Designed miniproteins, single chains, continued (5). Designs and how they scored, part 64

Each design is a single chain, and the fold is of that chain. pLDDT is the mean over its residues in the fold that is shown.

## One batch from the design tools (miniprotein)

Design m18339
Fold by ESMFold2-Fast:
Structure m18339 (fold): chain A 95 residues (1-95)
Amino acid sequence: SEQEKLEKEIGYKLVVRQLRIVGLITEADIYERQGKKEQAIKAYNEALKEIDETISFLEKNKPKLSPESQAHYDKVIERLNELKKELEKRIEELK
């Protein structure tokens, strides 16, 4: 169905966005372990921006999805907001 195709497309885009977030956090963690504090903070801030953009993407598209998919993406948004708080705390501890 057109609905199933839309849900698969949104799912694919979410996976790509999540991979970008993980990549940026991994880069930041490597810089932090190397004592490159300024580079670590920059990479964590880029990850925060990608998280905010991903949450906005999900909130915009969620109403178009099945109730089951909406419930799933609500949990994803909750996890992203928790991750955002953890990264914000980590940035503050590095300053």
Scores: mean pLDDT 90

Design m18340
Fold by ESMFold2-Fast:
Structure m18340 (fold): chain A 55 residues (1-55)
Amino acid sequence: MLDELLEEIAAAGNVPREVIEQMVRFEGLDSEEDLRTLLAAARQGRANGANPPRA
């Protein structure tokens, strides 16, 4: 169970863990690699603030 990664993603994104849990279930992201990628993206977003997607 990757509970620690879910908590870190929630903290980095400033959202409750249950929201992250619902998101990973909805997208089928249950592998450690997928969660690590999501954590890295969330941390980068937090460090840069809300960075809009670029074309």
Scores: mean pLDDT 68

Design m18341
Fold by ESMFold2-Fast:
Structure m18341 (fold): chain A 67 residues (1-67)
Amino acid sequence: ASALEKELEELEREVVRLYLEGRISLEQAQAIGKLLQAAKDALEAGDIETARKYLEEAKRLVEELKK
């Protein structure tokens, strides 16, 4: 797997964990999940630049919610 695929999987696991721990709402988890799905769809299409853009936005939201 590429480094970008690993980052997507790690971030997805972190989002699931934050939700199960009650640290983020269902709405927040769903919003981040949509960005991660868009990144995966872009990777499947071979659009690495678009995948990186969605991954970076998802990371930004997760970091804001962890504060």
Scores: mean pLDDT 84

Design m18342
Fold by ESMFold2-Fast:
Structure m18342 (fold): chain A 63 residues (1-63)
Amino acid sequence: ADEYVQKAAEAMLKGDYETAIEYARKALEIDPNNRAARMVLITAYEKAGKLDEAKKLREEFKK
């Protein structure tokens, strides 16, 4: 279950934000309510400079 979240976090530590986004999305395909995957995805978009996408995700995940 948490394998993709761990891979996304490892990609974040390496500065590979595109790979982090990919793995976080895969984690959310398995469990859409995974808080760790949601947080990694938002942070990866912010670090990639996709601030509008990060803001949209923050609003979507408040529900």
Scores: mean pLDDT 81

Design m18344
Fold by ESMFold2-Fast:
Structure m18344 (fold): chain A 80 residues (1-80)
Amino acid sequence: SVREEVDKLMEELQKKASEIHDEYLEGKISREEMLEKLIELLEETIKKIQKLYDETGDEYAKEVKELLELKLKELKEALK
């Protein structure tokens, strides 16, 4: 189902975001580099969910995309 595909994308996002945070906590990357990597990851995930929404019209995909777009805005503000 579209919900299962969206949920899988969200699980992949959470896993990759955790890996980026771990790199920061280990001192491998700066705070700025962490934010830039998280922004890129969110933009790629939003693009994939947008494609699912465009193909299906599924409301859950739209809602999750809008939530991620809000998070992306917050991260971009934090980078300033």
Scores: mean pLDDT 89

Design m18345
Fold by ESMFold2-Fast:
Structure m18345 (fold): chain A 117 residues (1-117)
Amino acid sequence: MSPAERLFAELEEEVDELLEAIERGDVERALSEYAALWGLLWALADTLALPAEVRQQIAAVHDEALAAIQAETDPERILAIIREAVARILGLLGEALAERDPELAARLRALAERFAA
């Protein structure tokens, strides 16, 4: 298994854990799972040597999400911020990989759609 395939498998598991926390309204768990997922998303972008512009875009989404979470006290809004941030980051990764790795791009887009529901 390639390093990217290994990271993607871990990422799929972390997506399941995060969505379960969101469905239960467990903000503390969702924040923990989001931190773990962000680490995997960043590691995937680095392992795939994505262009600096794409990495800057996903980092900006993450930074905006963290700032919004810090300013928010409503649990439902915190969960919505996490959900939107993950969908956007996965979408950006999918777009960046569309020509280079269409199969991985399709899998990333499928994960993004799970957060858009």
Scores: mean pLDDT 88

Design m18346
Fold by ESMFold2-Fast:
Structure m18346 (fold): chain A 56 residues (1-56)
Amino acid sequence: GPSARELARAVVKLILEAGGEMDEETIEGAARLVAALRPETSLEEARKAVLEAIAE
């Protein structure tokens, strides 16, 4: 299945395509979703993946 990094990129793209903004609350929500779908990944690592996806 997709890695935490690939999942973070998909979540960020979906939010932006829906007209959302990657504000602090949205970043935390996305990080929690990535961590829940990838239990091998910590919340801190999931947040990092989301922030890296925004920078791309």
Scores: mean pLDDT 84

Design m18347
Fold by ESMFold2-Fast:
Structure m18347 (fold): chain A 96 residues (1-96)
Amino acid sequence: MEEEQRRIIVESANISTAAGILIAAADFLRQLGADPELVDKAIEYAKKAIEFSKKADEAARQGNLEEARHYLEKAKEYLTKASDYLNQAARSAGLA
């Protein structure tokens, strides 16, 4: 397997793991009285990050590196948005 294929597969797995942790954190913030809209958006974008990470992994395994890079960048964008909404949710609960 090419070095770039391995890198994309590993980064995709890392993004999926981070997004899963973020969903758990968002659900916990909901229990602490965080703004439901901010929690819902954090979970929504985290789920999109997982979806595009899966697409990046699949494209990389097929050797389609251009498609894999495109999906990986989308996964990173969605993870960043999810993190931003999680931070806003934490602030709404008085935790930042």
Scores: mean pLDDT 90

Design m18348
Fold by ESMFold2-Fast:
Structure m18348 (fold): chain A 72 residues (1-72)
Amino acid sequence: ASPVIGQRTVDSLDEAYATVDELAAAGATHVALTNPKGESVVLKLPVSREELEAAIERLGGFPVTVTGVKEV
């Protein structure tokens, strides 16, 4: 299993982007975005704000849980 760097539940795009940026700085290579239904989208870092927004829209909007993972 890929090691988890960190996780946060967010309610806005600004919080989501700040969380992704913090996780990337901590060494995450990927982020998993998970909605309250348990549906997930995995994005490889780096990601643009536009790509992050599009992924969140695919999940039905906020809230989403952002999980940073490191893959080798």
Scores: mean pLDDT 84

Design m18349
Fold by ESMFold2-Fast:
Structure m18349 (fold): chain A 58 residues (1-58)
Amino acid sequence: SLAEEIAEEAGVSVNLAEGAITLVRAGFSDELTVAYLVKGGASEERARRAVELARERL
């Protein structure tokens, strides 16, 4: 799935990758989406990578 591909490439859990996809699709800003993923346990670097990949692949 897209979430599994993003999770592997960004180094985040599948649940966090699904969160990135959901928030990006819902029109949330990159900064809010990154903050959500960091709150969920991702590093800022990995959270930003997950959001970047979600933007590119949606």
Scores: mean pLDDT 89

Design m18350
Fold by ESMFold2-Fast:
Structure m18350 (fold): chain A 103 residues (1-103)
Amino acid sequence: VPPVTGKVNLAALGILSLFGAVTRGALIAAVSAVTGVSRSTASRTLNQLLKDGLIETFRDPKTGKEIVTLSPAGLEALGEHREEIQKIIAENKELIEEVAKKT
């Protein structure tokens, strides 16, 4: 399992920090687009972040969609890696905005 501080993990935390709460599908698509990993790899990374307690999920009762948000531990990790996360987001801002419009 890759360490929590890997680019895919940091991209997931960074995208969540921009949007606050997103659907699981939107987050997988954005992480895949930003990092170049497959959607299955992005999904596996999100499952590991859930297991590590860095993200939380709940089902929206209105839409039935799985919503992903940062846990308190995820917010702490985001603060520790702020510069790396800001760089990833800045370098990929157009891709993140494009994926958000389509999902």
Scores: mean pLDDT 77

Design m18351
Fold by ESMFold2-Fast:
Structure m18351 (fold): chain A 67 residues (1-67)
Amino acid sequence: SMEIERLLRELSELTGLSVSTVEGIVEAYSRSSGRGRETILRLLSKDTGVPLEEIRELVERILRLRE
């Protein structure tokens, strides 16, 4: 999906991580429990300096489009 590719690029630009790294993170998030999801978001926010809520919004949008 072109929209999924756009959101992955946006998350890549926001975090400074490659698109492939971001795809791996989204996949890990999708397969994780609620606690695991919060841990992924907290660690990514800490490592990149991006607000946790901005990361959550983009990841959740990507997951909604994958369905």
Scores: mean pLDDT 87

Design m18352
Fold by ESMFold2-Fast:
Structure m18352 (fold): chain A 68 residues (1-68)
Amino acid sequence: SSRSSRDPLPLIRELAARGHLRDALRMAEAEIAKNPENAEMLRFAGELHAALGDEERARELYERAEEV
């Protein structure tokens, strides 16, 4: 059962799996802005940036994921 506080990662992963990489990235970045210590979200946002060809941004997010 989920309370009002849900982990958005499964939904974001579903969007990415359907090819909605930009929408998934928007949600991931919004979540990171609220929870900057969410290592799994930081890493997944990095994967989304890499999939979109932004390797530098992906690297920054992977580095941040290692810090939390």
Scores: mean pLDDT 79

Design m18353
Fold by ESMFold2-Fast:
Structure m18353 (fold): chain A 69 residues (1-69)
Amino acid sequence: MENLSPEELKEKALEYVRKASEALIRGDYKTAAEYFRKAAEYYRLTGDEEDIKNAELLEKQAEVYEKLA
């Protein structure tokens, strides 16, 4: 499989955060939670401690929206 650079992984994470925000504007909490979880996965793949911490925060946010869905 082709590996993404850490910068490309962060870019993908931010892209999914934007998609999650768009889903929230539409009231689609389930889709928003799914996108926050995908963003968290990309942050974890960087292996950077700060990015992993961001992933944990996004996972907690996804749990909140899953409860609302």
Scores: mean pLDDT 84

Design m18354
Fold by ESMFold2-Fast:
Structure m18354 (fold): chain A 94 residues (1-94)
Amino acid sequence: MAARLAPLSPEERAELIEHVRAALRAARAGDLAAAEAHARKVYEILMSRARTEAERLLVEAAYNYLLAQVYELAGDQERAAEYRAKSEALLKEA
């Protein structure tokens, strides 16, 4: 699918990157609550920029992919596989 989100400002991109890094760091530390909270902030930032249904599906796919990485780093391979599959399905609809 060729749909893309509008470019983020440098400040929005920096905030997004900080939340992604924080989520992955928390996941490695075993703090799933903090990891999920930071992943949710990434979702909220990206979803606020989505204008079309295709863009919203791309945001949902990105969120599920980030959760898959969080669970993989936390050692939950089953949950990681489930969220990766959800991300792939959403990308087909976008």
Scores: mean pLDDT 83

Design m18355
Fold by ESMFold2-Fast:
Structure m18355 (fold): chain A 60 residues (1-60)
Amino acid sequence: MEEAEEVGKKAYELAKKLGFSDRAAKIAGNTAALYTLRGLSPEEAIKKGLEVAKKVDAVE
Protein backbone atom coordinates (compact mmCIF):
# COMPACT_ATOMS: atom_id res chain seq x y z
CA MET A 1 0.00 0.00 0.00
CA GLU A 2 1.31 3.48 -0.86
CA GLU A 3 2.37 5.90 1.88
CA ALA A 4 -0.43 8.23 3.02
CA GLU A 5 1.56 11.37 2.11
CA GLU A 6 2.05 10.17 -1.49
CA VAL A 7 -1.65 9.28 -1.85
CA GLY A 8 -2.58 12.73 -0.50
CA LYS A 9 -0.31 14.42 -3.06
CA LYS A 10 -1.91 12.43 -5.89
CA ALA A 11 -5.41 13.43 -4.74
CA TYR A 12 -4.37 17.10 -4.53
CA GLU A 13 -2.84 17.03 -8.04
CA LEU A 14 -5.89 15.26 -9.51
CA ALA A 15 -8.29 17.75 -7.89
CA LYS A 16 -6.27 20.68 -9.30
CA LYS A 17 -6.22 19.06 -12.76
CA LEU A 18 -10.01 18.60 -12.60
CA GLY A 19 -10.44 22.35 -11.92
CA PHE A 20 -11.25 22.35 -8.21
CA SER A 21 -10.23 25.34 -6.07
CA ASP A 22 -6.92 25.24 -4.19
CA ARG A 23 -8.87 25.01 -0.92
CA ALA A 24 -10.91 22.02 -2.16
CA ALA A 25 -7.77 20.36 -3.59
CA LYS A 26 -5.96 20.66 -0.23
CA ILE A 27 -8.97 19.17 1.57
CA ALA A 28 -9.04 16.32 -1.01
CA GLY A 29 -5.36 15.61 -0.35
CA ASN A 30 -5.73 15.66 3.44
CA THR A 31 -8.88 13.49 3.28
CA ALA A 32 -7.22 10.91 0.99
CA ALA A 33 -4.15 10.74 3.26
CA LEU A 34 -6.34 10.26 6.36
CA TYR A 35 -8.40 7.46 4.79
CA THR A 36 -5.21 5.72 3.59
CA LEU A 37 -3.95 5.72 7.19
CA ARG A 38 -7.30 4.17 8.22
CA GLY A 39 -6.77 1.25 5.85
CA LEU A 40 -8.55 2.25 2.64
CA SER A 41 -6.90 1.44 -0.68
CA PRO A 42 -5.21 4.39 -2.46
CA GLU A 43 -7.95 4.33 -5.11
CA GLU A 44 -10.79 4.44 -2.54
CA ALA A 45 -9.01 7.10 -0.46
CA ILE A 46 -8.54 9.35 -3.52
CA LYS A 47 -12.20 8.83 -4.49
CA LYS A 48 -13.36 9.95 -1.03
CA GLY A 49 -11.04 12.96 -1.18
CA LEU A 50 -12.49 14.05 -4.53
CA GLU A 51 -16.03 13.56 -3.19
CA VAL A 52 -15.26 15.95 -0.32
CA ALA A 53 -13.66 18.44 -2.75
CA LYS A 54 -16.91 18.53 -4.77
CA LYS A 55 -18.88 19.35 -1.60
CA VAL A 56 -16.46 22.13 -0.62
CA ASP A 57 -16.67 23.86 -4.02
CA ALA A 58 -20.50 23.45 -4.11
CA VAL A 59 -20.87 25.42 -0.83
CA GLU A 60 -18.95 28.44 -2.17
Scores: mean pLDDT 79

Design m18356
Fold by ESMFold2-Fast:
Structure m18356 (fold): chain A 92 residues (1-92)
Amino acid sequence: SKELVEDFAAAVGALAAQGAKVKVEVRGGEVTITISGLSTLQAIGLALHAIGLDLDGLEVEVEIKGDTVTIKVGGLSKEEAEELAKKVEAAA
């Protein structure tokens, strides 16, 4: 839902406010969000928010490597992908 996307963007923004680094990339209908400088608990919490998006019908892939979480959101139109990227960037 739109509310879960807004909740996810807010979660990313909260991590950025705590010193995490956020990178957002758009490629067609896919958004890749890379968040680094995370503690283990912060990484797990962010991954759970991303899994919530997948359960809500978005195509979500989550990868945790050390202090970095990479989230790929697919199945979007180009316009939807650009809107999601802007929301995450604005929150961070």
Scores: mean pLDDT 81

Design m18357
Fold by ESMFold2-Fast:
Structure m18357 (fold): chain A 95 residues (1-95)
Amino acid sequence: SEEEEKRKKLEELFGKGREAYLNGDYEEAVKLFEEALPLAEELKYADVFTFLGEAYYELGKLEEAKEYYEKALELDPNNELARSNLERVREELAR
């Protein structure tokens, strides 16, 4: 189905982005996660937003990290990882 194809493409892009992130290739991770964003928004897949926030955080882009953690929590209010990371970045921005 079309929705199955969209989900498969999202999982492929997210998987590649996560691999780049785990290898410390944060700029490549951002690129891959941003390619996944339209599908992640359609399918309400909060994990892409959480990892995009984390990749921006590792690049020192705290405002962008904050934005994507907030977006992840809009999609999944019970996401403890996104909430914990958002609190961390808010504290760093307040310094």
Scores: mean pLDDT 88

Design m18358
Fold by ESMFold2-Fast:
Structure m18358 (fold): chain A 66 residues (1-66)
Amino acid sequence: SSELEAFLEKLDERIRELEERIRELRKQLEKDPDNKELRLELQILEGMRALLEGVKAWLEKVLAKG
């Protein structure tokens, strides 16, 4: 549906924003590798990215079968 396609576009935008944040956080962690807070934040953001990518993959399968 057109609504589902629009949702996929918004999901792609959110994934891109999250990837950019992860890149910045990795650069910060290179400067401060023992920072436990940065490391935890990175793990949380990587987990969020994986969840959003999983949702996207599921929605793409729904579109392909509909």
Scores: mean pLDDT 85

Design m18359
Fold by ESMFold2-Fast:
Structure m18359 (fold): chain A 78 residues (1-78)
Amino acid sequence: MSKEEIQELIVKLLTGIGLLVQAEILRERDPELARKYAEEARKLFEEVLEELKKNNAPQSLIDAVKKQIERADEIIKE
């Protein structure tokens, strides 16, 4: 992967992480809205995961994104 491609994926990951953080904060006060933000974050993480796999990215980055998807799933599956 090029350095520019990695930078673009990092920016996309930060957007997903921001949504997931909002979901975690809202989980106690508004579970429905929290689930919606978690679902949106999960979609972003899946898009990033597919791009990482397509570009033969390091396994450490793939694993990091998978852990974020797992966190989103915990909120969604309630």
Scores: mean pLDDT 82

Design m18360
Fold by ESMFold2-Fast:
Structure m18360 (fold): chain A 57 residues (1-57)
Amino acid sequence: MSEVEEVKLARDEIVAKLRALGRTEESDRLQARVDELIKEGKVEEAKRLLYEAGQRI
């Protein structure tokens, strides 16, 4: 599995969990930022952002 695919799976899991908690604006902003970082090739920054978001759940 590529690092990009790994990040996308983590994104989907965290976004779904945030939405289940009623944090829809937070989940939408997180998804948009992660997608932008992936587009820019900043995979390590995307991983960090997702890790930090997961800590807040």
Scores: mean pLDDT 83

Design m18361
Fold by ESMFold2-Fast:
Structure m18361 (fold): chain A 77 residues (1-77)
Amino acid sequence: AAEEASKLLAQAKEYLRAGDIEKAKALLAQARELWSSMSTVQQNEYLGLEAAAKVTDQEERQRLLEVMDKNIASMKA
């Protein structure tokens, strides 16, 4: 469950970086089904990826993903 959520979130992040928003949204929908099994770190990553998926500009999306990565790194430190 937790390992599956991590894999789905990682794949969604890569599709968002590539600009494949529909593929990313599909993976995020699958990850959302595992919400109750997610750690706080995974839940915060999900929310950051969902926010990035909602913007229309790829440069702004990249900026949001960078902010998310910094926040997740701080939570792990």
Scores: mean pLDDT 81

Design m18362
Fold by ESMFold2-Fast:
Structure m18362 (fold): chain A 57 residues (1-57)
Amino acid sequence: MKIAEAVRQLLRLAGAPDELADRVAEEFRKGKTPEEIAKDLPPPVRGLVLDAYVQFG
């Protein structure tokens, strides 16, 4: 549960658009794996999402 909010905040701090940050957080809430979420993201954002999961998941 806390991973979705942590990822949203990290993406926003890294300069990602709010729409992208909210979308990624929603996918984590749905229980998708970080790898499944990352497939739909640009490479810089993929690394951030995977790193956040390792730190907070």
Scores: mean pLDDT 75

Design m18363
Fold by ESMFold2-Fast:
Structure m18363 (fold): chain A 70 residues (1-70)
Amino acid sequence: GPKEEAIKILEELAKKLSGEAKEALLRAIDAVRAGDYETAERELVRAVLLAPEYYEELSKAGRLVGEAAK
């Protein structure tokens, strides 16, 4: 479902990132797993600001998080 697809995208991106951007993605993954979608959205916004080159993949994950929250 959307939750599992979002986690998969974020886990793949976390393998490519380092530092604060990677930490933001790891927090977003933990938040999605916990059903804390507000925290997940905040950490995804932070990840976009830290790693704008991954905007398209992060935006897709954010849309899937939004679908999982419904």
Scores: mean pLDDT 87

Design m18364
Fold by ESMFold2-Fast:
Structure m18364 (fold): chain A 67 residues (1-67)
Amino acid sequence: SPEEAAREFARAAGVDPETALKAVEGMRTSPEGADLAGTLISRAMEQGPEKALRAAEAVARAVGGEV
């Protein structure tokens, strides 16, 4: 579900689930949300490629309902 995927994204990016959910919803509805999602993925990348991959997988799951 988008809520579960947002929790996974939050864990990978090191932010709260509410922020991750706003980012995921925003990717489809607003430029601000897309920018936020990009920022969170960048933060995950700073933690290493494994964290970046997990963040990307969580985002894909949130948008598509599953990976």
Scores: mean pLDDT 69

Design m18365
Fold by ESMFold2-Fast:
Structure m18365 (fold): chain A 65 residues (1-65)
Amino acid sequence: KVSSYVALELLLIGMEIEGLVARVEERDGTVEVWYRRRTPELEADIEAARELAEEVGKRLVVREL
């Protein structure tokens, strides 16, 4: 079992590899993700990432390009 922080990082990398997210920026207390097209797959990964971010004390911000 991985920590919530490691799970979040792996999920974000997976979203970039799958092309679901165009860019990810990590800041103090915030993870910002940028997308071009909103799909059901992206929605599911956003919900998972939001829950993991909350567990590690970070806020997930989702933006459209």
Scores: mean pLDDT 79

Design m18366
Fold by ESMFold2-Fast:
Structure m18366 (fold): chain A 70 residues (1-70)
Amino acid sequence: LEEEFERLAEEAEEKQDDPEEQIKLLEEALEKLRELRELARKQGDEEKENYYELLIENLEKAIEATKKRL
């Protein structure tokens, strides 16, 4: 999950010239982060849960910014 998230985020960064593909990759990365947050919450790891929540917020803002430029 973490490796998949990192890979998707890197691929999205490389797709700056293809905003539709970038949005798709960022949305896939967002789903992986949500899964990581849910796992951290179930394990009682509040530090990891908060960390992933911050990453989710930042990624959601990036997706919205990209969509506004379409």
Scores: mean pLDDT 79

Design m18367
Fold by ESMFold2-Fast:
Structure m18367 (fold): chain A 55 residues (1-55)
Amino acid sequence: KKRAERVKLLLETNNIPIEEADLETLIKLIEERTGAKLNEEALELVKKAYEELKK
């Protein structure tokens, strides 16, 4: 749940509606925010957070 909240905050900060956000857009925002490409483990965590937000 905490990861989903962080993802939601990131989308809100960039004025992207949660309902309209896709996984690729979310990954791009996180990579831009951190200045680094996400590794396989981080991608899996982002995917899980995204699925939690869509519930």
Scores: mean pLDDT 71

Design m18368
Fold by ESMFold2-Fast:
Order: C-alpha cells, then sequence, then structure tokens
Structure m18368 (fold): chain A 55 residues (1-55)
C-alpha cells in the first residue's frame, strides 16, 4: 500500500539516526554499550518487520 511504502521509505531514510538515538538513549539509562546496541538493533529490526506487514 502507499502508506506502507511511504512509512518504509521514511524509516529507511532515518534508520541510522533512529538506531543511534536508541543506542544513546539506552546508554543514558545506564545500559552498557554492547547491550544498548543489541537492544537498539532488535527494535530497529522489529519496527521494519511491523512496517513491512502493514496493509
Amino acid sequence: SAKKEAALAAFEAREEEIYQALVQGFQDLGFDRELAERIAQAIVETEREVIERMK
């Protein structure tokens, strides 16, 4: 759908910014860098899957 394509394009255009913001955010909450990176990666991958399942 057009909404799915627009959402995916917007997400892909900002994927690195979103990832870096998540990594920094978790580190600010006291998580170590390796754990923050793993959590951020899982969130980014899950978000992409959710968008790809949109109708």
Scores: mean pLDDT 80

Design m18369
Fold by ESMFold2-Fast:
Structure m18369 (fold): chain A 59 residues (1-59)
Amino acid sequence: IEELERQVAEDPSYLPALARAYMEQGRLEEAERVLKRGHALFPDDPELAELARELRERM
């Protein structure tokens, strides 16, 4: 996770991967924050939309 957090600081395209990693660990609040940031930067990204949908089903 620290590796993905570092990658996101350099390149926001890693945000979906970071969100998925948080979701796999059950860290749903962190996943939600990452997805909100991703949506702000890439509002029409289909992968971010899919992850946000999956997260909503778990919350």
Scores: mean pLDDT 76

Design m18370
Fold by ESMFold2-Fast:
Structure m18370 (fold): chain A 72 residues (1-72)
Amino acid sequence: MAEELRERAEEHFREALEALAAGDAEAAEAHMRRAAEYLLRYIELNREQFSEEEIAAARAALEAWIAAARAA
């Protein structure tokens, strides 16, 4: 079922990109935040597959992407 978290993250990320293309910054931020939440939960459930450095880098990248969507 961890796979479902990744699929949901990918779906929300696609919706965020579509919202950005349409000029809807609020929808883009909401979908990117949702995608980040699902992706972080997926990484946490599969910690054996990721190093601590990789998890920290992923969190930092996702926070930066949410901030970028908010600024758009």
Scores: mean pLDDT 75

Design m18371
Fold by ESMFold2-Fast:
Structure m18371 (fold): chain A 65 residues (1-65)
Amino acid sequence: SAEELSALSREIIAKVKAGELPSDEEIARLAELAGVDPAELRRLLEEKNLEGFDRLLLRGYLQKS
């Protein structure tokens, strides 16, 4: 759901900003909700590229199908 995607993405961003790595399960679930590649999402988070992370989620979730 959009609410779950929003909540999970905020939690993951907070963890990365705190210097923590999110779990593979959290990344996989967020990728599923946003319709993006979990490997690409994980790479961006490992690089601490939060702008790339936001852009990927927005593009994946942005309508269409």
Scores: mean pLDDT 78

Design m18372
Fold by ESMFold2-Fast:
Structure m18372 (fold): chain A 105 residues (1-105)
Amino acid sequence: AAAAEAAFARARREGGVQTVLDGLKSLYDYYKKKGYEVEIEVRRLSPDEMEIRFKVKAKTKEDLEEFIAQLQALADMARGGGVETELKIEVKSDTEAEATLRLRA
């Protein structure tokens, strides 16, 4: 039935996206505790597509590299969960980066 198909699609999108959002919150909280300047903006581009933008200022180059590795791990987790995921990272300096994570359920 069309109603059952719509309900299934909604549950799938909600579950996949919510898992990623929970992971992002954990990542944000962890790096804020480390004294990083972290800005996260979440935008819904369509019913099935979400864009998450990050701006990060770390204390050291090694700290920024660790943050980038965690973003890559989160993207891999999303892909493993069946979410179509694109991660674009732009390194501005040894301690600053911007990233865009696009999710499609």
Scores: mean pLDDT 75

Design m18373
Fold by ESMFold2-Fast:
Structure m18373 (fold): chain A 64 residues (1-64)
Amino acid sequence: MSLEDVIEAVRARLEPLKPSFSEEAYQKALEVAEETVRRSVAQGASAEDAIRAGVRAGVKVLAE
């Protein structure tokens, strides 16, 4: 799985949350999630681990 595929998977998993939050909050969550994915992949994480880390980071931004 490419880096772009991993980022797309994270975006897809966060998309159901979009209607519940402001555009600003959602975009901030996506930005943090994508940075987390890029860092995880750079550190040798598997695609699955990178997706999980990205989703967790995005949800944390939205949840507080």
Scores: mean pLDDT 82

Design m18374
Fold by ESMFold2-Fast:
Structure m18374 (fold): chain A 55 residues (1-55)
Amino acid sequence: MPSLAEAAEELGREAKRRGLSDEEIKRIVHEFLELVEKEGLSIEEAKKRALELME
């Protein structure tokens, strides 16, 4: 299972690949971390929701 840091790096790379700005990437990564740390979601579930925010 990837670490929280590895999952955040994967999301940052995917957002860059999709053409998001640095500010948008920061927002998405922040929301991913909030989902794991504040809402108690698994890394996999939080990653899925963060990917949906890129659409």
Scores: mean pLDDT 79

Design m18375
Fold by ESMFold2-Fast:
Structure m18375 (fold): chain A 104 residues (1-104)
Amino acid sequence: MSLEELLKELKELVDKLLEAVKAGAPASEIIEIVNRIKKIVEEITEKILKETNPELLRKAKEVLEEVLEKLDEAIELASPEVRPHILEAKTLVEGALILIEEKL
């Protein structure tokens, strides 16, 4: 996948996470979505490490900042059982953002 395709998939997964949390989906379902988010963020981070296009890095920053806001909303609404898993995903997103800032 390209960085742009990974960013699009990440946005869709985070929207799905927020919807599942709001619907009171089972913890197992929410954790599966979070694990998919974590995998995509790790792939995005690997792409960011190699990316030299500043316009694409700025687009990635904008998407990751939107994702961070939605993860914060999900953490606030989530049960105590799933909240630590969402927080792990948030930490990975914050790491990717720091990496982008170092390159810009």
Scores: mean pLDDT 88

Design m18376
Fold by ESMFold2-Fast:
Structure m18376 (fold): chain A 90 residues (1-90)
Amino acid sequence: ATLAEEFARIQEEALANPEDLKPFTIRASGPTPEELARQALEEGERLAEKYKDSPITARAARLLGRAMAQAALDNPAIRSFEVRLEPPPP
């Protein structure tokens, strides 16, 4: 599946069960695209491990890390990311 398809799947699951998605912020920064991509992947995995008891949250964290890493490599002008993921409002 593409990253966009995986995000759509997570969004659908979060809309069905908002309580299953724990809010988190993922941040990554680096002086080069490669370092930024590495930091993004590392933060995604760190958050996935932290929230391993929340499968939707763990998957969302990994997916965001991967998406940020890909974006960094595709656009060398990007030096940092900050993304807040929250469950849909009730």
Scores: mean pLDDT 79

